# Designed miniproteins, single chains, continued (3): the designs that were tried, part 59

Each design is a single chain, and the fold is of that chain. pLDDT is the mean over its residues in the fold that is shown.

## One batch from the design tools (miniprotein)

Design m10041
Fold by ESMFold2-Fast:
Structure m10041 (fold): chain A 85 residues (1-85)
Amino acid sequence: MKEAIEAVEKAIEILRKYVEENPDNKDARLALGLAEGALSELLKENPNLEVIKELLKKAYEYAKKAGVEEGAEAAKKALELVEKL
């Protein structure tokens, strides 16, 4: 669980920095919101892993569409860690 939380936080950090520098990139903002949603679900007492996987998969897709390669790779790594839970 801790490693999955840290991976999602890293994806959020990368995407947030990109959004601050590129506020008109709507796909990057969507990727950030999806990653933040995944973190919120992970921090619940009984996290829904299927919801988290769907949110991270969409975060990866939107980060990729946005051209944020580092953010997409971070979201993919977070998804792989959640899949092992």
Scores: mean pLDDT 87

Design m10042
Fold by ESMFold2-Fast:
Formats: sequence, C-alpha cells, structure tokens
Structure m10042 (fold): chain A 84 residues (1-84)
Amino acid sequence: DAEREAVLRRILARLEEALADPSLSAREKEEAAFVAEVLRRLLAGDEDAAVELIARAYGVSLEEAREMLEETLARQVEAAQAEA
C-alpha cells in the first residue's frame, strides 16, 4: 500500500528529527529509536523482522507482537496527524 508507506516514511522522518533534538530525555530517545527501527524494517519490506524485534523486546509471541505492531502504528499515525 503506497499510501501506508508514505505515512510510515513521514512518521519516520519526524522521529529522526526528534532524535536529533538534544532536549529529548534518554528514555524518549530510546523509545523513539525503537519505533524508528520498527518502521525502517517495515519500509524495507521486512515485516517479519519488525515483528521479531517487538517479540524480543517485550518477550511475547509473534502473534502478540504483530497485534502490538498494528496498535503502535495506529497510535503513531494518530500522533503524527494530531501534530501536523
């Protein structure tokens, strides 16, 4: 889906800008870096690698990680739209 890819690229660009902000806390940088890495894997066409990253980070099944990924992407899309 070209529209989904365009949205994900915009979110990634905003996260990369946020990561360049020196006022961001270490926790905020770590959270933003994690989401950015998930998005990079998705944009590379490797959805399985994105799901595996979440599964390892949270110690959950691949099915649970996929649900978490979908929920996280929905929240990031909403946040990007609210801040746009």
Scores: mean pLDDT 76

Design m10043
Fold by ESMFold2-Fast:
Structure m10043 (fold): chain A 103 residues (1-103)
Amino acid sequence: SEARERLLALRDELSRETGRPLTAREALLARLERLKAEEIAAAPEEAELLEKALRLYRLILDGASAEEIREVARELGLELSDEQIESAVAAAEEIRALDREVA
């Protein structure tokens, strides 16, 4: 519920900033893109890793299965535990459920 409240607050904040209604998924991805840009500006050598991480995260938010996430993470050279994959899938399902409720 606290995570849900933070996602709703982020969605409302970025919707106000952009002048258009955003889904929780869109708001979270916009925040991650900003964080990626800030980190790359501070440490350009991290660019490839951050691009790969965000690509994987977009796939997770789009409803990829645990098996697909594991395969893509392996292809990108990202090491994720089964617990991390399960947690990410569960979080993404909560975000999709939230966006369905407010559609």
Scores: mean pLDDT 80

Design m10044
Fold by ESMFold2-Fast:
Structure m10044 (fold): chain A 78 residues (1-78)
Amino acid sequence: IDEDKIEEHAELMYEKYIKSQPSEEEAEKAIKEMEEQLAKGRELLAGLPEVSEEQLALFEAQKRVFEKAVERYKESLA
């Protein structure tokens, strides 16, 4: 997976779901909700009788995009 595409998706996630929130408190709430969705996705994958390499790779890419979006948010607060 291209690192440039991960960065691009992370910036879009930050702009659309985090920066667009009316306050820092609402931005942190949005981040928490996204983190909870990722945790649920991980539990669903763990519950499957067999996880494909493709499913695991897609989940890891989504997690990386989220992590970079959160890092971008923290940088915006400095």
Scores: mean pLDDT 79

Design m10045
Fold by ESMFold2-Fast:
Structure m10045 (fold): chain A 87 residues (1-87)
Amino acid sequence: SMAPEVLEKLQEAVEKAEAEEGELAAIETAYELAKELDPKMALLIEIARNKYSKEEIREILEKMGMKATDEQIEHIQEQSKKISEEL
């Protein structure tokens, strides 16, 4: 689980960027901030932004030394969509 304070900081930064520069700038701000605060969140944002397929997600995880089931990959894809919607 992600620390609530990290998610709150990401949401506040994204809301500010969206209000000032629009939705695309907000997504980019979230991605850059997430890379520094939470590498797992950064991966989920990257998956959402690039619309990675299940096979592409599997390849990324394998390069990171992780073996995932089809169900785990589907869950990651769903979490990525949810995070993109919450930001």
Scores: mean pLDDT 67

Design m10046
Fold by ESMFold2-Fast:
Structure m10046 (fold): chain A 61 residues (1-61)
Amino acid sequence: MAEELAEELAKHFGMTPVQLYQLLERELATGKVTVEDIAKALGISPETLREVLELLRKRRE
């Protein structure tokens, strides 16, 4: 599930889910990488990454 994947990704990077969201938002905001590029690097689908980002955004709020 997207929630479990978000926790696992945060653990993989040694950070909290909120910190992971901030990192991903920051990378996407630079315009140098796309959601597809990040998803490919992480070994997940772009659709799954979008779900993870939306979940992490809700946790931050």
Scores: mean pLDDT 72

Design m10047
Fold by ESMFold2-Fast:
Structure m10047 (fold): chain A 100 residues (1-100)
Amino acid sequence: ELTPLQKRIIEDFSKVLTPEQVAKFKKIIDDYEKKLNEAKTPEEIEKVRYDFQLEMQKLVEEALKTLTPEQKKALEDVFRRAWIEIQIETNIKIEELKKK
């Protein structure tokens, strides 16, 4: 099940993306969550974060082609906040694994 943070990120993106783009984004988040839970080493978590960043950059790039300047700024702001939260979550997981 998605965390409250991940659900909030999906909600923020749903305000600026089309339903089709939201469906693609939900799949990216679902894949990220599954891989993060399966990761056993710091290196595996870093790869999960890297793969997430690449998939998100592709989605944002496609979305930006169809948006107004105001919608583009809103999407960039939501993406920046989401990326900060993902970095915090993955850094916490890396630290937990280093203690074992």
Scores: mean pLDDT 77

Design m10048
Fold by ESMFold2-Fast:
Structure m10048 (fold): chain A 81 residues (1-81)
Amino acid sequence: MEIVKETLVLTNPSMDGKTLTVRVSELVGDRFELLKEEEVVAKDGKITIEFEHRKGSRVVVLVSTVGEDGEEVVVAAIVFT
């Protein structure tokens, strides 16, 4: 099985200086497996997410922050194939 490296750059000025939680999950058969979870601080309104996945697999990247009530707020959801 071939492994592919991906680099995702998200740009949004409203994210600058915010702490974001990034979760990268790969669809393996009928289940999503967590590939990576990290906290990043957006610098100059940008975050860079690097991950590796199986060639042709479906990957979901979820970017979230914590709202005023401590609830997770999803700011971006990206699907790769």
Scores: mean pLDDT 79

Design m10049
Fold by ESMFold2-Fast:
Structure m10049 (fold): chain A 81 residues (1-81)
Amino acid sequence: MKINVVDVRLVDKEGLLFTFEVTVEPPATEEQIREALESDPRLKVLGVARLSDTRFLVGVEFSEPLSEEEAIERVREALSK
């Protein structure tokens, strides 16, 4: 099933560690979100927490320093594959 990313909001940033709140359509599972993120070798998934069937809290570590905009775009790209 193709994940459509509705929104990616930065919650916290600590160096290479980023926490995002992600909104997707249609409804998805934590496993689907984790698999989509883990398919991208540019990031390491630290955790995924389900807030609702369309909202997830995701923690990721990047391999390089990124701006907030670049980090959001990488998460969006990983989920949209």
Scores: mean pLDDT 82

Design m10050
Fold by ESMFold2-Fast:
Structure m10050 (fold): chain A 94 residues (1-94)
Amino acid sequence: SVEQQLLAGLEQVRASFLEFLASTDDVAAAKRAARTYLALIRHEIERLADPATAQRAREVVDRALRELDAATSLEEVRAVWERTVGELRAILEG
C-alpha cells in the first residue's frame, strides 16, 4: 500500500539520519542533514498521500524546521528529529 511504502521510506530516512548524527560533532552539519531528510520525506508524502495527510505532514515539517533553527546542540537536533519522525509516523498510520 501507499501507506506501507511511506512508512518504510520514513524508517529508512530516520535510520540514515541517526547514522549520520552518530558520525558527527558538527551541529550545523546535523541541522543541514536534518533539513535535507525532512524535505525528502515531505516531498514523498506530498507526492503519494491524500491532500489531508499531505497538509498535516507539511505542518509537522514546517514546525520541525523552526525548532531546528533554534537548536544549539546535537542532543536538541536529535530530540526535534525523533519527535518529528514520531508525529509523521502517527499521521501515516492514522
Scores: mean pLDDT 89

Design m10051
Fold by ESMFold2-Fast:
Structure m10051 (fold): chain A 87 residues (1-87)
Amino acid sequence: MKELLDEMDRVRKDLSTLVARLQEIILRDQPDEATVQQAVQIIEQINQEVARMYRARRNKDEKELKKSIKEGKKLIKQLEALIAQME
């Protein structure tokens, strides 16, 4: 379990850092409404997965925690792709 909790913390920190960078780009560049809506949707998905990770941790559900970490890693890649597209 400790290894999963450490991985969860890394994924959460990476997502938080990328969300902050995305928000900085949006404030600086003021992209079109469609791009802002896409960013909001990804951030909402991240918030849902982070909540899922905390719930799985609380319930000691290692299988669910592993699934949520995997989805969080996919969201990291999606965020990196969106940021690269905007830069």
Scores: mean pLDDT 85

Design m10052
Fold by ESMFold2-Fast:
Structure m10052 (fold): chain A 79 residues (1-79)
Amino acid sequence: SHALVEEIERLLTRAVIEEGPLSPEIERYAREGLLLVDQGRYDEALEKFEKALELAREEGREATARAIEESIELVRRAK
């Protein structure tokens, strides 16, 4: 869903404003997840966002981790 992609992008943008640019690894997994959401491939998108979440937590990026957690919840509700 385009609307779901836009909402997730909004959440991630707010986190970037607070904490600075995403690491290349978090950006890659988040980008892959967004592409899968756009394709309606929600289970695969969740796997990508869970990897991004793990990395955000390892990097101590609390606002980014929260944005990804909210994104995961939005994707789960869309199923």
Scores: mean pLDDT 88

Design m10053
Fold by ESMFold2-Fast:
Structure m10053 (fold): chain A 83 residues (1-83)
Amino acid sequence: EEEKAIEALKTWFAGLDPDGSGTITREELRAWLRKTLDLSDEQIDRVVDRLFELYDEDGSGTITFDDLLKAFEKNSKIKIKKP
């Protein structure tokens, strides 16, 4: 299930980063999480804030796709709710 989340993230990222910059904004991540995970806006904001606090080390306001993959692999408890 975490692997499905990672594959969904890869597909989403490829659609949002067609020039291969390798970076994702808070708004893009929030939109994807809202679509993919059965969480409230407050829960999504908490996840986004935590990820940027951990991985936005240079204060650019973006994180890399690799940072997101590491976060999902590290947090194996995050699962997509099946229909």
Scores: mean pLDDT 65

Design m10054
Fold by ESMFold2-Fast:
Structure m10054 (fold): chain A 72 residues (1-72)
Amino acid sequence: GLLSEEAQKVIKEATALLKELSPEAVAEGIGLVLRGIGDALDAALRGESDEEQTKRAQEALDELKALAAEKG
């Protein structure tokens, strides 16, 4: 695929975490995941390394984990 295997794995983990969110937090969570996917895809399209793609996806996952801790 266009994304690195590691970036795809992080996105899959973030998507799985969305199922653990409260109904009130899920909309924000979806926004974070979509932004992370967009940032990782943008990095891939610019020819950035697999590590940079994974970093962008990981940043979204980290924010999602923080949201889950506060509102999930």
Scores: mean pLDDT 81

Design m10055
Fold by ESMFold2-Fast:
Structure m10055 (fold): chain A 86 residues (1-86)
Amino acid sequence: EVEEAEKKLEEIIEEGAKKLMEAEKGTPSEFQSLEEAREVARDIGLGIESGVAFPLSEEGKKVAEEIRRETKKALEEIERALESLY
């Protein structure tokens, strides 16, 4: 169901944000809060320019690729669920 897929998307973004915080720890791009990391993780996952243009370390870029890949799968799952209602 759509609700279950949306929940999974939220979990992916939350875990991605935590991974980004750890990856950028001690770098010039270190996140000041988990909320800031969640916003960047969401923007990365959705392919939004502000997330894509965020100056990540090499480790952070690998985390960003994982977030984008997992978010894309979750979005495809939501799209399939919505299509079944049409």
Scores: mean pLDDT 76

Design m10056
Fold by ESMFold2-Fast:
Structure m10056 (fold): chain A 108 residues (1-108)
Amino acid sequence: MKKAIELVKKVIKEHPDNLELIASVLGTAAGSYLLSELGGLPFEDVYRAIKEGVDLPEEYREKLEEAEKKLESMSEEEIKEKIYKIMEEIAKETGGLAEEALKLLKEA
C-alpha cells in the first residue's frame, strides 16, 4: 500500500493540472496492488509490467498464474469492489486531487 500511495502522491506533485493522468495512475496502482497481494508479487514490478505492457520476470510466472486463477474465481463485481476499496484507501491517504480523480473513475 505505501508504494502505491507514494506513486500517486508523486504524480499529483508533478502533474497537478492533469486529472486524467492522476485518475489513470490511481486505477493502475489499485489494480497492481490487488494483483501483487493475490500473488505475493512485488508491487513495483507488477505496476511496471502493466504500465509498460511488458511481461513480469520469469521467476514470478508461477505466482502471477496463481494470482490470475484467484481473480478468475472472483466475480467481476467482487474484483471491481476490491479495486474501488483500494482506490478509496489510496485517495484518503493522498487527499485532494486523488479524491477528485476517484470520483471521475466511479462515473466512467
Scores: mean pLDDT 80

Design m10057
Fold by ESMFold2-Fast:
Structure m10057 (fold): chain A 71 residues (1-71)
Amino acid sequence: RQQLVNQLIQQLQELSKLASELGTDAGKTTKQDADQLKDLLQRNPNAFSNQELQQAIQHINGVKAKIEELK
């Protein structure tokens, strides 16, 4: 439970950094969404089920992979 939350927070931090490095409007939106989700998780770590946390991690990994392809 706590490890999944910490993993998602770290991946959101990495996504936020990658998105800001893009310098695009899409990057700004991605950074905003990542920062918002991170804030929500830090405020309410029990707001999500283990399944929802795993799905979010998978989604973020997909977005990070797509950003890396663009660089």
Scores: mean pLDDT 75

Design m10058
Fold by ESMFold2-Fast:
Structure m10058 (fold): chain A 79 residues (1-79)
Amino acid sequence: MEELLRTMAKRLADAAETLTPEQARQATKEALKSVAERYGKEAALKFGDLLEKEVTERLGDSEVAKAVKEAIEEMKKEL
């Protein structure tokens, strides 16, 4: 499971480099919702943590990185 979630996080972080902040926010929310629906809340929370690390390492303090991190925190409250 962890390797699957890590692969998904890396793919989304890679895609985020080509997205606007708004597109990245929506993609992040959709991905977290999908993981929660298929694998449960705990898997979605772990995916969010992995995604935040990948985005921080690749995009730093960019507006896209901030949008992804904000979407993760919003979704954690709703899960």
Scores: mean pLDDT 83

Design m10059
Fold by ESMFold2-Fast:
Structure m10059 (fold): chain A 68 residues (1-68)
Amino acid sequence: FEKELEELVEKVLSLLDKETAESVRKFFDSLKEQGKYENIALTVALLALRQKDFELAEEARKLLEKIK
């Protein structure tokens, strides 16, 4: 699931401007160091919904269900 999560993180970061993407990447890195993979998947889903990428949001939701 870690590789799938990393792919979803890169996809959501590509929807953001460079400065915001760098800040969000640091946030995801801090969550990863804490082992909070569920929080990363949830954050990807929420960011994708805000960017109106409903396919990415659904992929993140499915991965979140696998992590639980």
Scores: mean pLDDT 83

Design m10060
Fold by ESMFold2-Fast:
Structure m10060 (fold): chain A 85 residues (1-85)
Amino acid sequence: MEDEKKALMYIAGAQNLIDLVQQYDSQGLASDEDKQLLAQAQELLEKAEEYFEKGDYETAYEYGKQAYDLASQAYQSLVARQQQS
């Protein structure tokens, strides 16, 4: 099903970006704003996984995409800040 595949892709993508942001945070490179985005992305990812387990792939996709977008925002902010000094 289309929604199931999209949910899996965004859940996997969000987890990957969350892991990358956490690596920067462990090195002291994440700002308070980046940490807030990370926390929100983690909460949305947990919701995406919950709805996916229930077979609600449409809702899982929605939360997964939101988690991906926030994690991507945090990651892009971190990378840009490191490159602009």
Scores: mean pLDDT 84

Design m10061
Fold by ESMFold2-Fast:
Structure m10061 (fold): chain A 75 residues (1-75)
Amino acid sequence: SLEEEAERRREEGQKAAAEAKKAKAAGDAISYTGYALLATGSGLTAALLLKKLGASDEEAAEFAREAGSKLTRAL
């Protein structure tokens, strides 16, 4: 029983480490996207509203990027 519990904890630890690695990689990717979205404050607000209305995360992010491009050109 102790050996089975040790094996289970080892597997859980490996999964947790893999999840942490994914979260770090996702954080790095979000860093670039976050900077772009910060430059597009109006687009970010609209994207959040679209997500509340049932739009997908991908659709909302795409809208925010398009709005950001328009805003950057207007500035």
Scores: mean pLDDT 59

Design m10062
Fold by ESMFold2-Fast:
Structure m10062 (fold): chain A 74 residues (1-74)
Amino acid sequence: MKKESIEAQKLASEAFEVARRYAAGQVTREELDEVIAKLEELKKKSKNPEIQKFLDRTIAFVRDVRAEVERREA
């Protein structure tokens, strides 16, 4: 497995954990936005379309969690 794939999987695992903790009120929005930014930066650096698609799906999931929490506060 290419190094980029391993890095994408590790960052996705971190992002899922941060999203879970954000939904539970255990981390700030700034920490959630920081992990989204890390995913977007890795996507920009990747030359592999499959890794880019994987990161896009991960970003979409984390953004959906953010939107759901914000919707509950509205």
Scores: mean pLDDT 81

Design m10063
Fold by ESMFold2-Fast:
Structure m10063 (fold): chain A 64 residues (1-64)
Amino acid sequence: LDVEATKEAGKRWADGTLPDEEAREKAHQILDEAARQAKANPEKAADYLGKAVDEINELVTEAK
């Protein structure tokens, strides 16, 4: 799993999906933290990134 590539792809997805700059900033912070944790524990990288995606999807739901 390429953590940096996944983080950047996630940020692009969030920027295209979330209408508000504040929500996009929160999504970026979630992805940055998940990437940091994934680098510290590569065995759980998919779990950290998956949880970050779930949190961002919650932001999308709240915005609607």
Scores: mean pLDDT 78

Design m10064
Fold by ESMFold2-Fast:
Structure m10064 (fold): chain A 73 residues (1-73)
Amino acid sequence: MVEELRERLEEVAREAIEAGASAEEVAKKIDETFKEFLSEAGTLSSEEVQALYEAASEVVREAIERVREREEE
């Protein structure tokens, strides 16, 4: 579950970055994909949601760093 979420978010982030999206746009797409994943997963415990949120935050940090490097050049 956590690994599936991470891979899906990393793929969405990569596609958005390659398409020229801004940091805000990339973060929005990651957030939308994360919410879709939670909706599809159904009923989750608070501990499960926390684990998924931690994985999503790591992907967001990495994606934002890559966008900022691109924008500085």
Scores: mean pLDDT 78

Design m10065
Fold by ESMFold2-Fast:
Structure m10065 (fold): chain A 92 residues (1-92)
Amino acid sequence: MSEEERERLKRELRETVREVGRMLAEGAPLSLLQGVLDSLEAAGDQAVELGDEELVRAIAEALREMGRLLDAAGHTDLAARAYAAADRLLAA
């Protein structure tokens, strides 16, 4: 992966976390939040397959932040899933 592509993906991850915060503030349906989590988990798995340790860490950080936002909003089960996904990526 090019450095430019990696920096773009890192910006997209930060924007995704910001969007999750907005969705939670607006009372978005849990299904939309689950969709975002599914996308981040898939991206993390792809980064592991590519051996891109920097991207894996960036995605794990985004998952942890999403978990914190979800937990603060009372979505404890989905927050636990986000944290577990981050831990799994960092263990790979």
Scores: mean pLDDT 83

Design m10066
Fold by ESMFold2-Fast:
Structure m10066 (fold): chain A 73 residues (1-73)
Amino acid sequence: MPPPASPEQGQEYERELRRLADELASIPTASVETVVAVEIMAAMAASQLMSAAEMAEAVRLTRELVERLRAQA
C-alpha cells in the first residue's frame, strides 16, 4: 500500500494540476469535463485525499493528455 502523501507534496501537486487545468482550458479541443476533472484532482491533492503515487499518476496522465491535444490542435 503506498504511503500517505505529505501536505507539502499535496500542495506541490495541487499547483501543477491547477497549472495543467488552465493549460487544458486554453486548448479548443479539450472538453470542459476533462478540465473540471483535473481541477477536482487538484482539490483532492490539496486536501490530502490522494496518495503520493496517485498524485504522480494524475500529473503524468494530465501532462500526456495536454501534449497529445496540443499535437492534434
Scores: mean pLDDT 78

Design m10067
Fold by ESMFold2-Fast:
Structure m10067 (fold): chain A 64 residues (1-64)
Amino acid sequence: VSKAELLMEIYEQAAAGKLSRAVASGAELVLRHGLSVEEAARIVAEKYGVDEEELKRALEEILA
């Protein structure tokens, strides 16, 4: 496996980890601070550098 391929896989796994942490953080903002899913997704997506729409969908699924 080339060094470039290995680095790309590491970054992809890091992005998946960030989304997981972002979902947990966003859920806390909704449940403890009374923010809307839309507001929580915007704030947390910016903080963790994840996709806002993907985070919003994950939050809607978990909080349903």
Scores: mean pLDDT 73

Design m10068
Fold by ESMFold2-Fast:
Structure m10068 (fold): chain A 88 residues (1-88)
Amino acid sequence: MLSDRELQRRLVLAGASVSVWLMLMFVKERNGERLTPEEIRRIEEVIREAERVAEEARRNLTDPFHLQEVRNLEEDIRELRERLRELS
């Protein structure tokens, strides 16, 4: 079990990682490009890690601000998964 501080740091990093891939997919969609198999694998790994972090944070953090960050991450994960299906 991670400390609250380490878990909070992992939430920030997971959110940043998901956001970077959402931005890259936006650029690819605008250029009419499809995801490569390598990019698909990387995005799937990012989603899996972010889901683990969100689940652990939801179980261990009780602060309303951090629970809102978990909800924001879960929404971004859903968007990333949807974009992955559209560009695969």
Scores: mean pLDDT 83

Design m10069
Fold by ESMFold2-Fast:
Structure m10069 (fold): chain A 90 residues (1-90)
Amino acid sequence: MEKIEEALKRLEEAGVPKDMLEVFREAANKLETDEEIERLERTVLQVLAWIRAGAPLHLVVDWVRRELKDLGIDDELIEKFVEAVRKAHA
């Protein structure tokens, strides 16, 4: 739990939107290792960087779906994350 709260603080300080932070917390609580939580944190930061750089939404969404599936995150949470990415990109 401490690892998740520390990651959330870093993501919030980086300017990650609230909707995306909430999905990160839910997904991270379902992960079993610190390495998986760190990979999820890096995924969120990469998404934020690409949104700020004006990357096409469909490419960001496609990459996010692949990364989250590789982490073993369920389809319901992946779609919640995609929704948060879509809102942040607008």
Scores: mean pLDDT 84

Design m10070
Fold by ESMFold2-Fast:
Structure m10070 (fold): chain A 63 residues (1-63)
Amino acid sequence: MKKKRVFTLSLHDRVTGSPRGPVTLEFDESESEEDIGLRIQAKVDEARAQGLVVSDVKVEELE
């Protein structure tokens, strides 16, 4: 199996601090650290545009 790196972003409302559902991003071993960083940053920016903040990032490797 190809190994995948899974990032789970925990989201909260910026004003109330209320939790919103987690966002999961999957990356293949062939993706560069720069590409991974850009995709995570894009999701963080999208969340901020919606009035959300990323409060936690969990990383898991799956086979």
Scores: mean pLDDT 77

Design m10071
Fold by ESMFold2-Fast:
Structure m10071 (fold): chain A 73 residues (1-73)
Amino acid sequence: SMSELRRQLAEAAEALIRAGTEAALLRMRLSSLRLAGVPESDPEVQALEAQIEAADAREREADARFRELLAQL
């Protein structure tokens, strides 16, 4: 039903906002380390870069789901 689709769309929108917020937070943390002069070879920098890649993948998945639901309207 359209009511069920709208509920799923709202849930997908919330998931997208959460994924985007997580990615933004990780990028802010990485930027703070870079501003503090921490080198790219540092394990913490490398771990954050890997976490950002994973968070970006989750955001892309959430965006794709939201777009798929929008196309059904």
Scores: mean pLDDT 89

Design m10072
Fold by ESMFold2-Fast:
Structure m10072 (fold): chain A 116 residues (1-116)
Amino acid sequence: SGNLTESGGGTFPEGSSVTLTATGGPGGIDENPVAWLKESPSGRVEGLIDGGTKPGKGARPRFSGSVTGNTAQLTLSNLRVEDTGVYYALSAGPSSTNPSVIGLLAGEGAEVTVVP
């Protein structure tokens, strides 16, 4: 259990691109799949990436996920106003103290606002 440090949020014009990052400490993200979730302003939560690059039910062709070392990235391309929301990174893997127990690392959320 622990936190991921998320960055890259802000206010962006329509049609722009942004890369959100989530960084864990040593042994945090490495080799574990990273899921990305979006919480809309209405409070609805949708899965964007289910692990690494695997599309979730809310997946959009404009969105891509990647992981390098201890850093996960979500790239949002050709932003639209409906992409406004809070984006959360989640990683689950073996506990550092007991490999038979699943530990969860969660990001604090990166707020993305898209303006016309």
Scores: mean pLDDT 72

Design m10073
Fold by ESMFold2-Fast:
Structure m10073 (fold): chain A 71 residues (1-71)
Amino acid sequence: GEELFKQGKYEEAIEALRPLAEAGDGRAQLILAGAYFRLGKYEEAIEWARRAEALGVPGAGALLRAAEEAK
């Protein structure tokens, strides 16, 4: 999932990361939120960034603020 994100394949990254993020992987939730943000899907980015922030993932709060400002 993370490698797909680094390659700019955001839709494929979302599909690969979703099962990990839903299972509670905070890093997967952060990268999933980042992929939604890059696609302009700010509501989904906010939802996943909030979940990552609740797990204490570094950078999640900053991404959450960025997505709220872009909306």
Scores: mean pLDDT 86

Design m10074
Fold by ESMFold2-Fast:
Structure m10074 (fold): chain A 91 residues (1-91)
Amino acid sequence: GAEFAAWVRAEVERALAEAEKLLAEAKELKEKGGSKKELEEILLKVEEILGILEILLGLAKRMGDEEAVAIAEEGIEKLRKIKEELKKLLE
Protein backbone atom coordinates (compact mmCIF):
# COMPACT_ATOMS: atom_id res chain seq x y z
CA GLY A 1 0.00 0.00 0.00
CA ALA A 2 0.95 3.68 -0.43
CA GLU A 3 1.55 4.06 3.34
CA PHE A 4 4.15 1.25 3.42
CA ALA A 5 5.97 2.50 0.29
CA ALA A 6 6.03 6.05 1.74
CA TRP A 7 7.51 4.71 5.02
CA VAL A 8 10.15 2.71 3.09
CA ARG A 9 11.06 5.87 1.11
CA ALA A 10 11.48 7.86 4.36
CA GLU A 11 13.67 5.12 5.91
CA VAL A 12 15.83 4.86 2.75
CA GLU A 13 16.26 8.67 2.58
CA ARG A 14 17.25 8.76 6.28
CA ALA A 15 19.72 5.87 5.78
CA LEU A 16 21.33 7.54 2.74
CA ALA A 17 21.62 10.90 4.56
CA GLU A 18 23.34 9.22 7.54
CA ALA A 19 25.67 7.22 5.24
CA GLU A 20 26.64 10.39 3.32
CA LYS A 21 27.33 12.15 6.66
CA LEU A 22 29.52 9.20 7.74
CA LEU A 23 31.42 9.33 4.42
CA ALA A 24 32.05 13.08 4.90
CA GLU A 25 33.28 12.42 8.48
CA ALA A 26 35.58 9.63 7.17
CA LYS A 27 37.08 11.95 4.50
CA GLU A 28 37.72 14.64 7.15
CA LEU A 29 39.34 12.07 9.48
CA LYS A 30 41.58 10.84 6.63
CA GLU A 31 42.72 14.44 5.87
CA LYS A 32 43.46 15.09 9.58
CA GLY A 33 45.54 11.90 9.86
CA GLY A 34 42.90 9.92 11.73
CA SER A 35 43.60 6.26 12.52
CA LYS A 36 42.70 3.35 10.22
CA LYS A 37 40.73 1.93 13.19
CA GLU A 38 38.51 5.07 13.33
CA LEU A 39 37.83 4.75 9.57
CA GLU A 40 37.01 1.03 10.02
CA GLU A 41 34.52 1.93 12.81
CA ILE A 42 32.74 4.31 10.37
CA LEU A 43 32.70 1.56 7.71
CA LEU A 44 31.05 -0.83 10.23
CA LYS A 45 28.31 1.77 10.88
CA VAL A 46 27.63 2.03 7.12
CA GLU A 47 27.56 -1.80 6.87
CA GLU A 48 24.96 -1.85 9.69
CA ILE A 49 22.79 0.68 7.80
CA LEU A 50 23.10 -1.44 4.63
CA GLY A 51 22.00 -4.54 6.61
CA ILE A 52 18.89 -2.69 7.84
CA LEU A 53 17.96 -1.70 4.25
CA GLU A 54 18.47 -5.32 3.08
CA ILE A 55 16.04 -6.51 5.80
CA LEU A 56 13.59 -3.81 4.65
CA LEU A 57 13.94 -5.02 1.02
CA GLY A 58 13.19 -8.59 2.18
CA LEU A 59 10.07 -7.38 3.99
CA ALA A 60 8.90 -5.41 0.90
CA LYS A 61 9.38 -8.53 -1.29
CA ARG A 62 7.42 -10.71 1.18
CA MET A 63 4.55 -8.17 1.12
CA GLY A 64 4.56 -8.02 -2.71
CA ASP A 65 4.85 -4.21 -2.62
CA GLU A 66 6.60 -3.56 -5.96
CA GLU A 67 6.96 0.20 -5.31
CA ALA A 68 8.58 -0.42 -1.89
CA VAL A 69 10.89 -3.07 -3.45
CA ALA A 70 12.05 -0.61 -6.15
CA ILE A 71 12.68 2.16 -3.57
CA ALA A 72 14.66 -0.19 -1.28
CA GLU A 73 16.71 -1.65 -4.18
CA GLU A 74 17.67 1.84 -5.44
CA GLY A 75 18.60 2.91 -1.89
CA ILE A 76 20.76 -0.21 -1.36
CA GLU A 77 22.65 0.42 -4.65
CA LYS A 78 23.35 4.06 -3.66
CA LEU A 79 24.46 2.94 -0.17
CA ARG A 80 26.78 0.28 -1.68
CA LYS A 81 28.41 3.07 -3.73
CA ILE A 82 29.01 5.07 -0.50
CA LYS A 83 30.48 1.92 1.14
CA GLU A 84 32.91 1.42 -1.80
CA GLU A 85 34.04 5.08 -1.50
CA LEU A 86 34.69 4.43 2.23
CA LYS A 87 36.70 1.27 1.41
CA LYS A 88 38.94 3.32 -0.91
CA LEU A 89 39.82 5.59 2.06
CA LEU A 90 41.12 2.46 3.87
CA GLU A 91 43.60 1.71 1.02
Scores: mean pLDDT 89

Design m10075
Fold by ESMFold2-Fast:
Structure m10075 (fold): chain A 56 residues (1-56)
Amino acid sequence: STSEALRAFDEARSLEEMLAAAGRLTSAEDKERALQFARSLGFSEEQLRELEALLA
């Protein structure tokens, strides 16, 4: 649906900014906090897996 497509687009755009910022995280503690924060923002499991893979 249009509403679902718009939400997915917005979430992907927010994730792109988060992924760009993830490269600046150097400690395991900061990486874990980033994942926890992304979960609190309502990111999908697929988006969280992409972020987790980048932070590994």
Scores: mean pLDDT 62

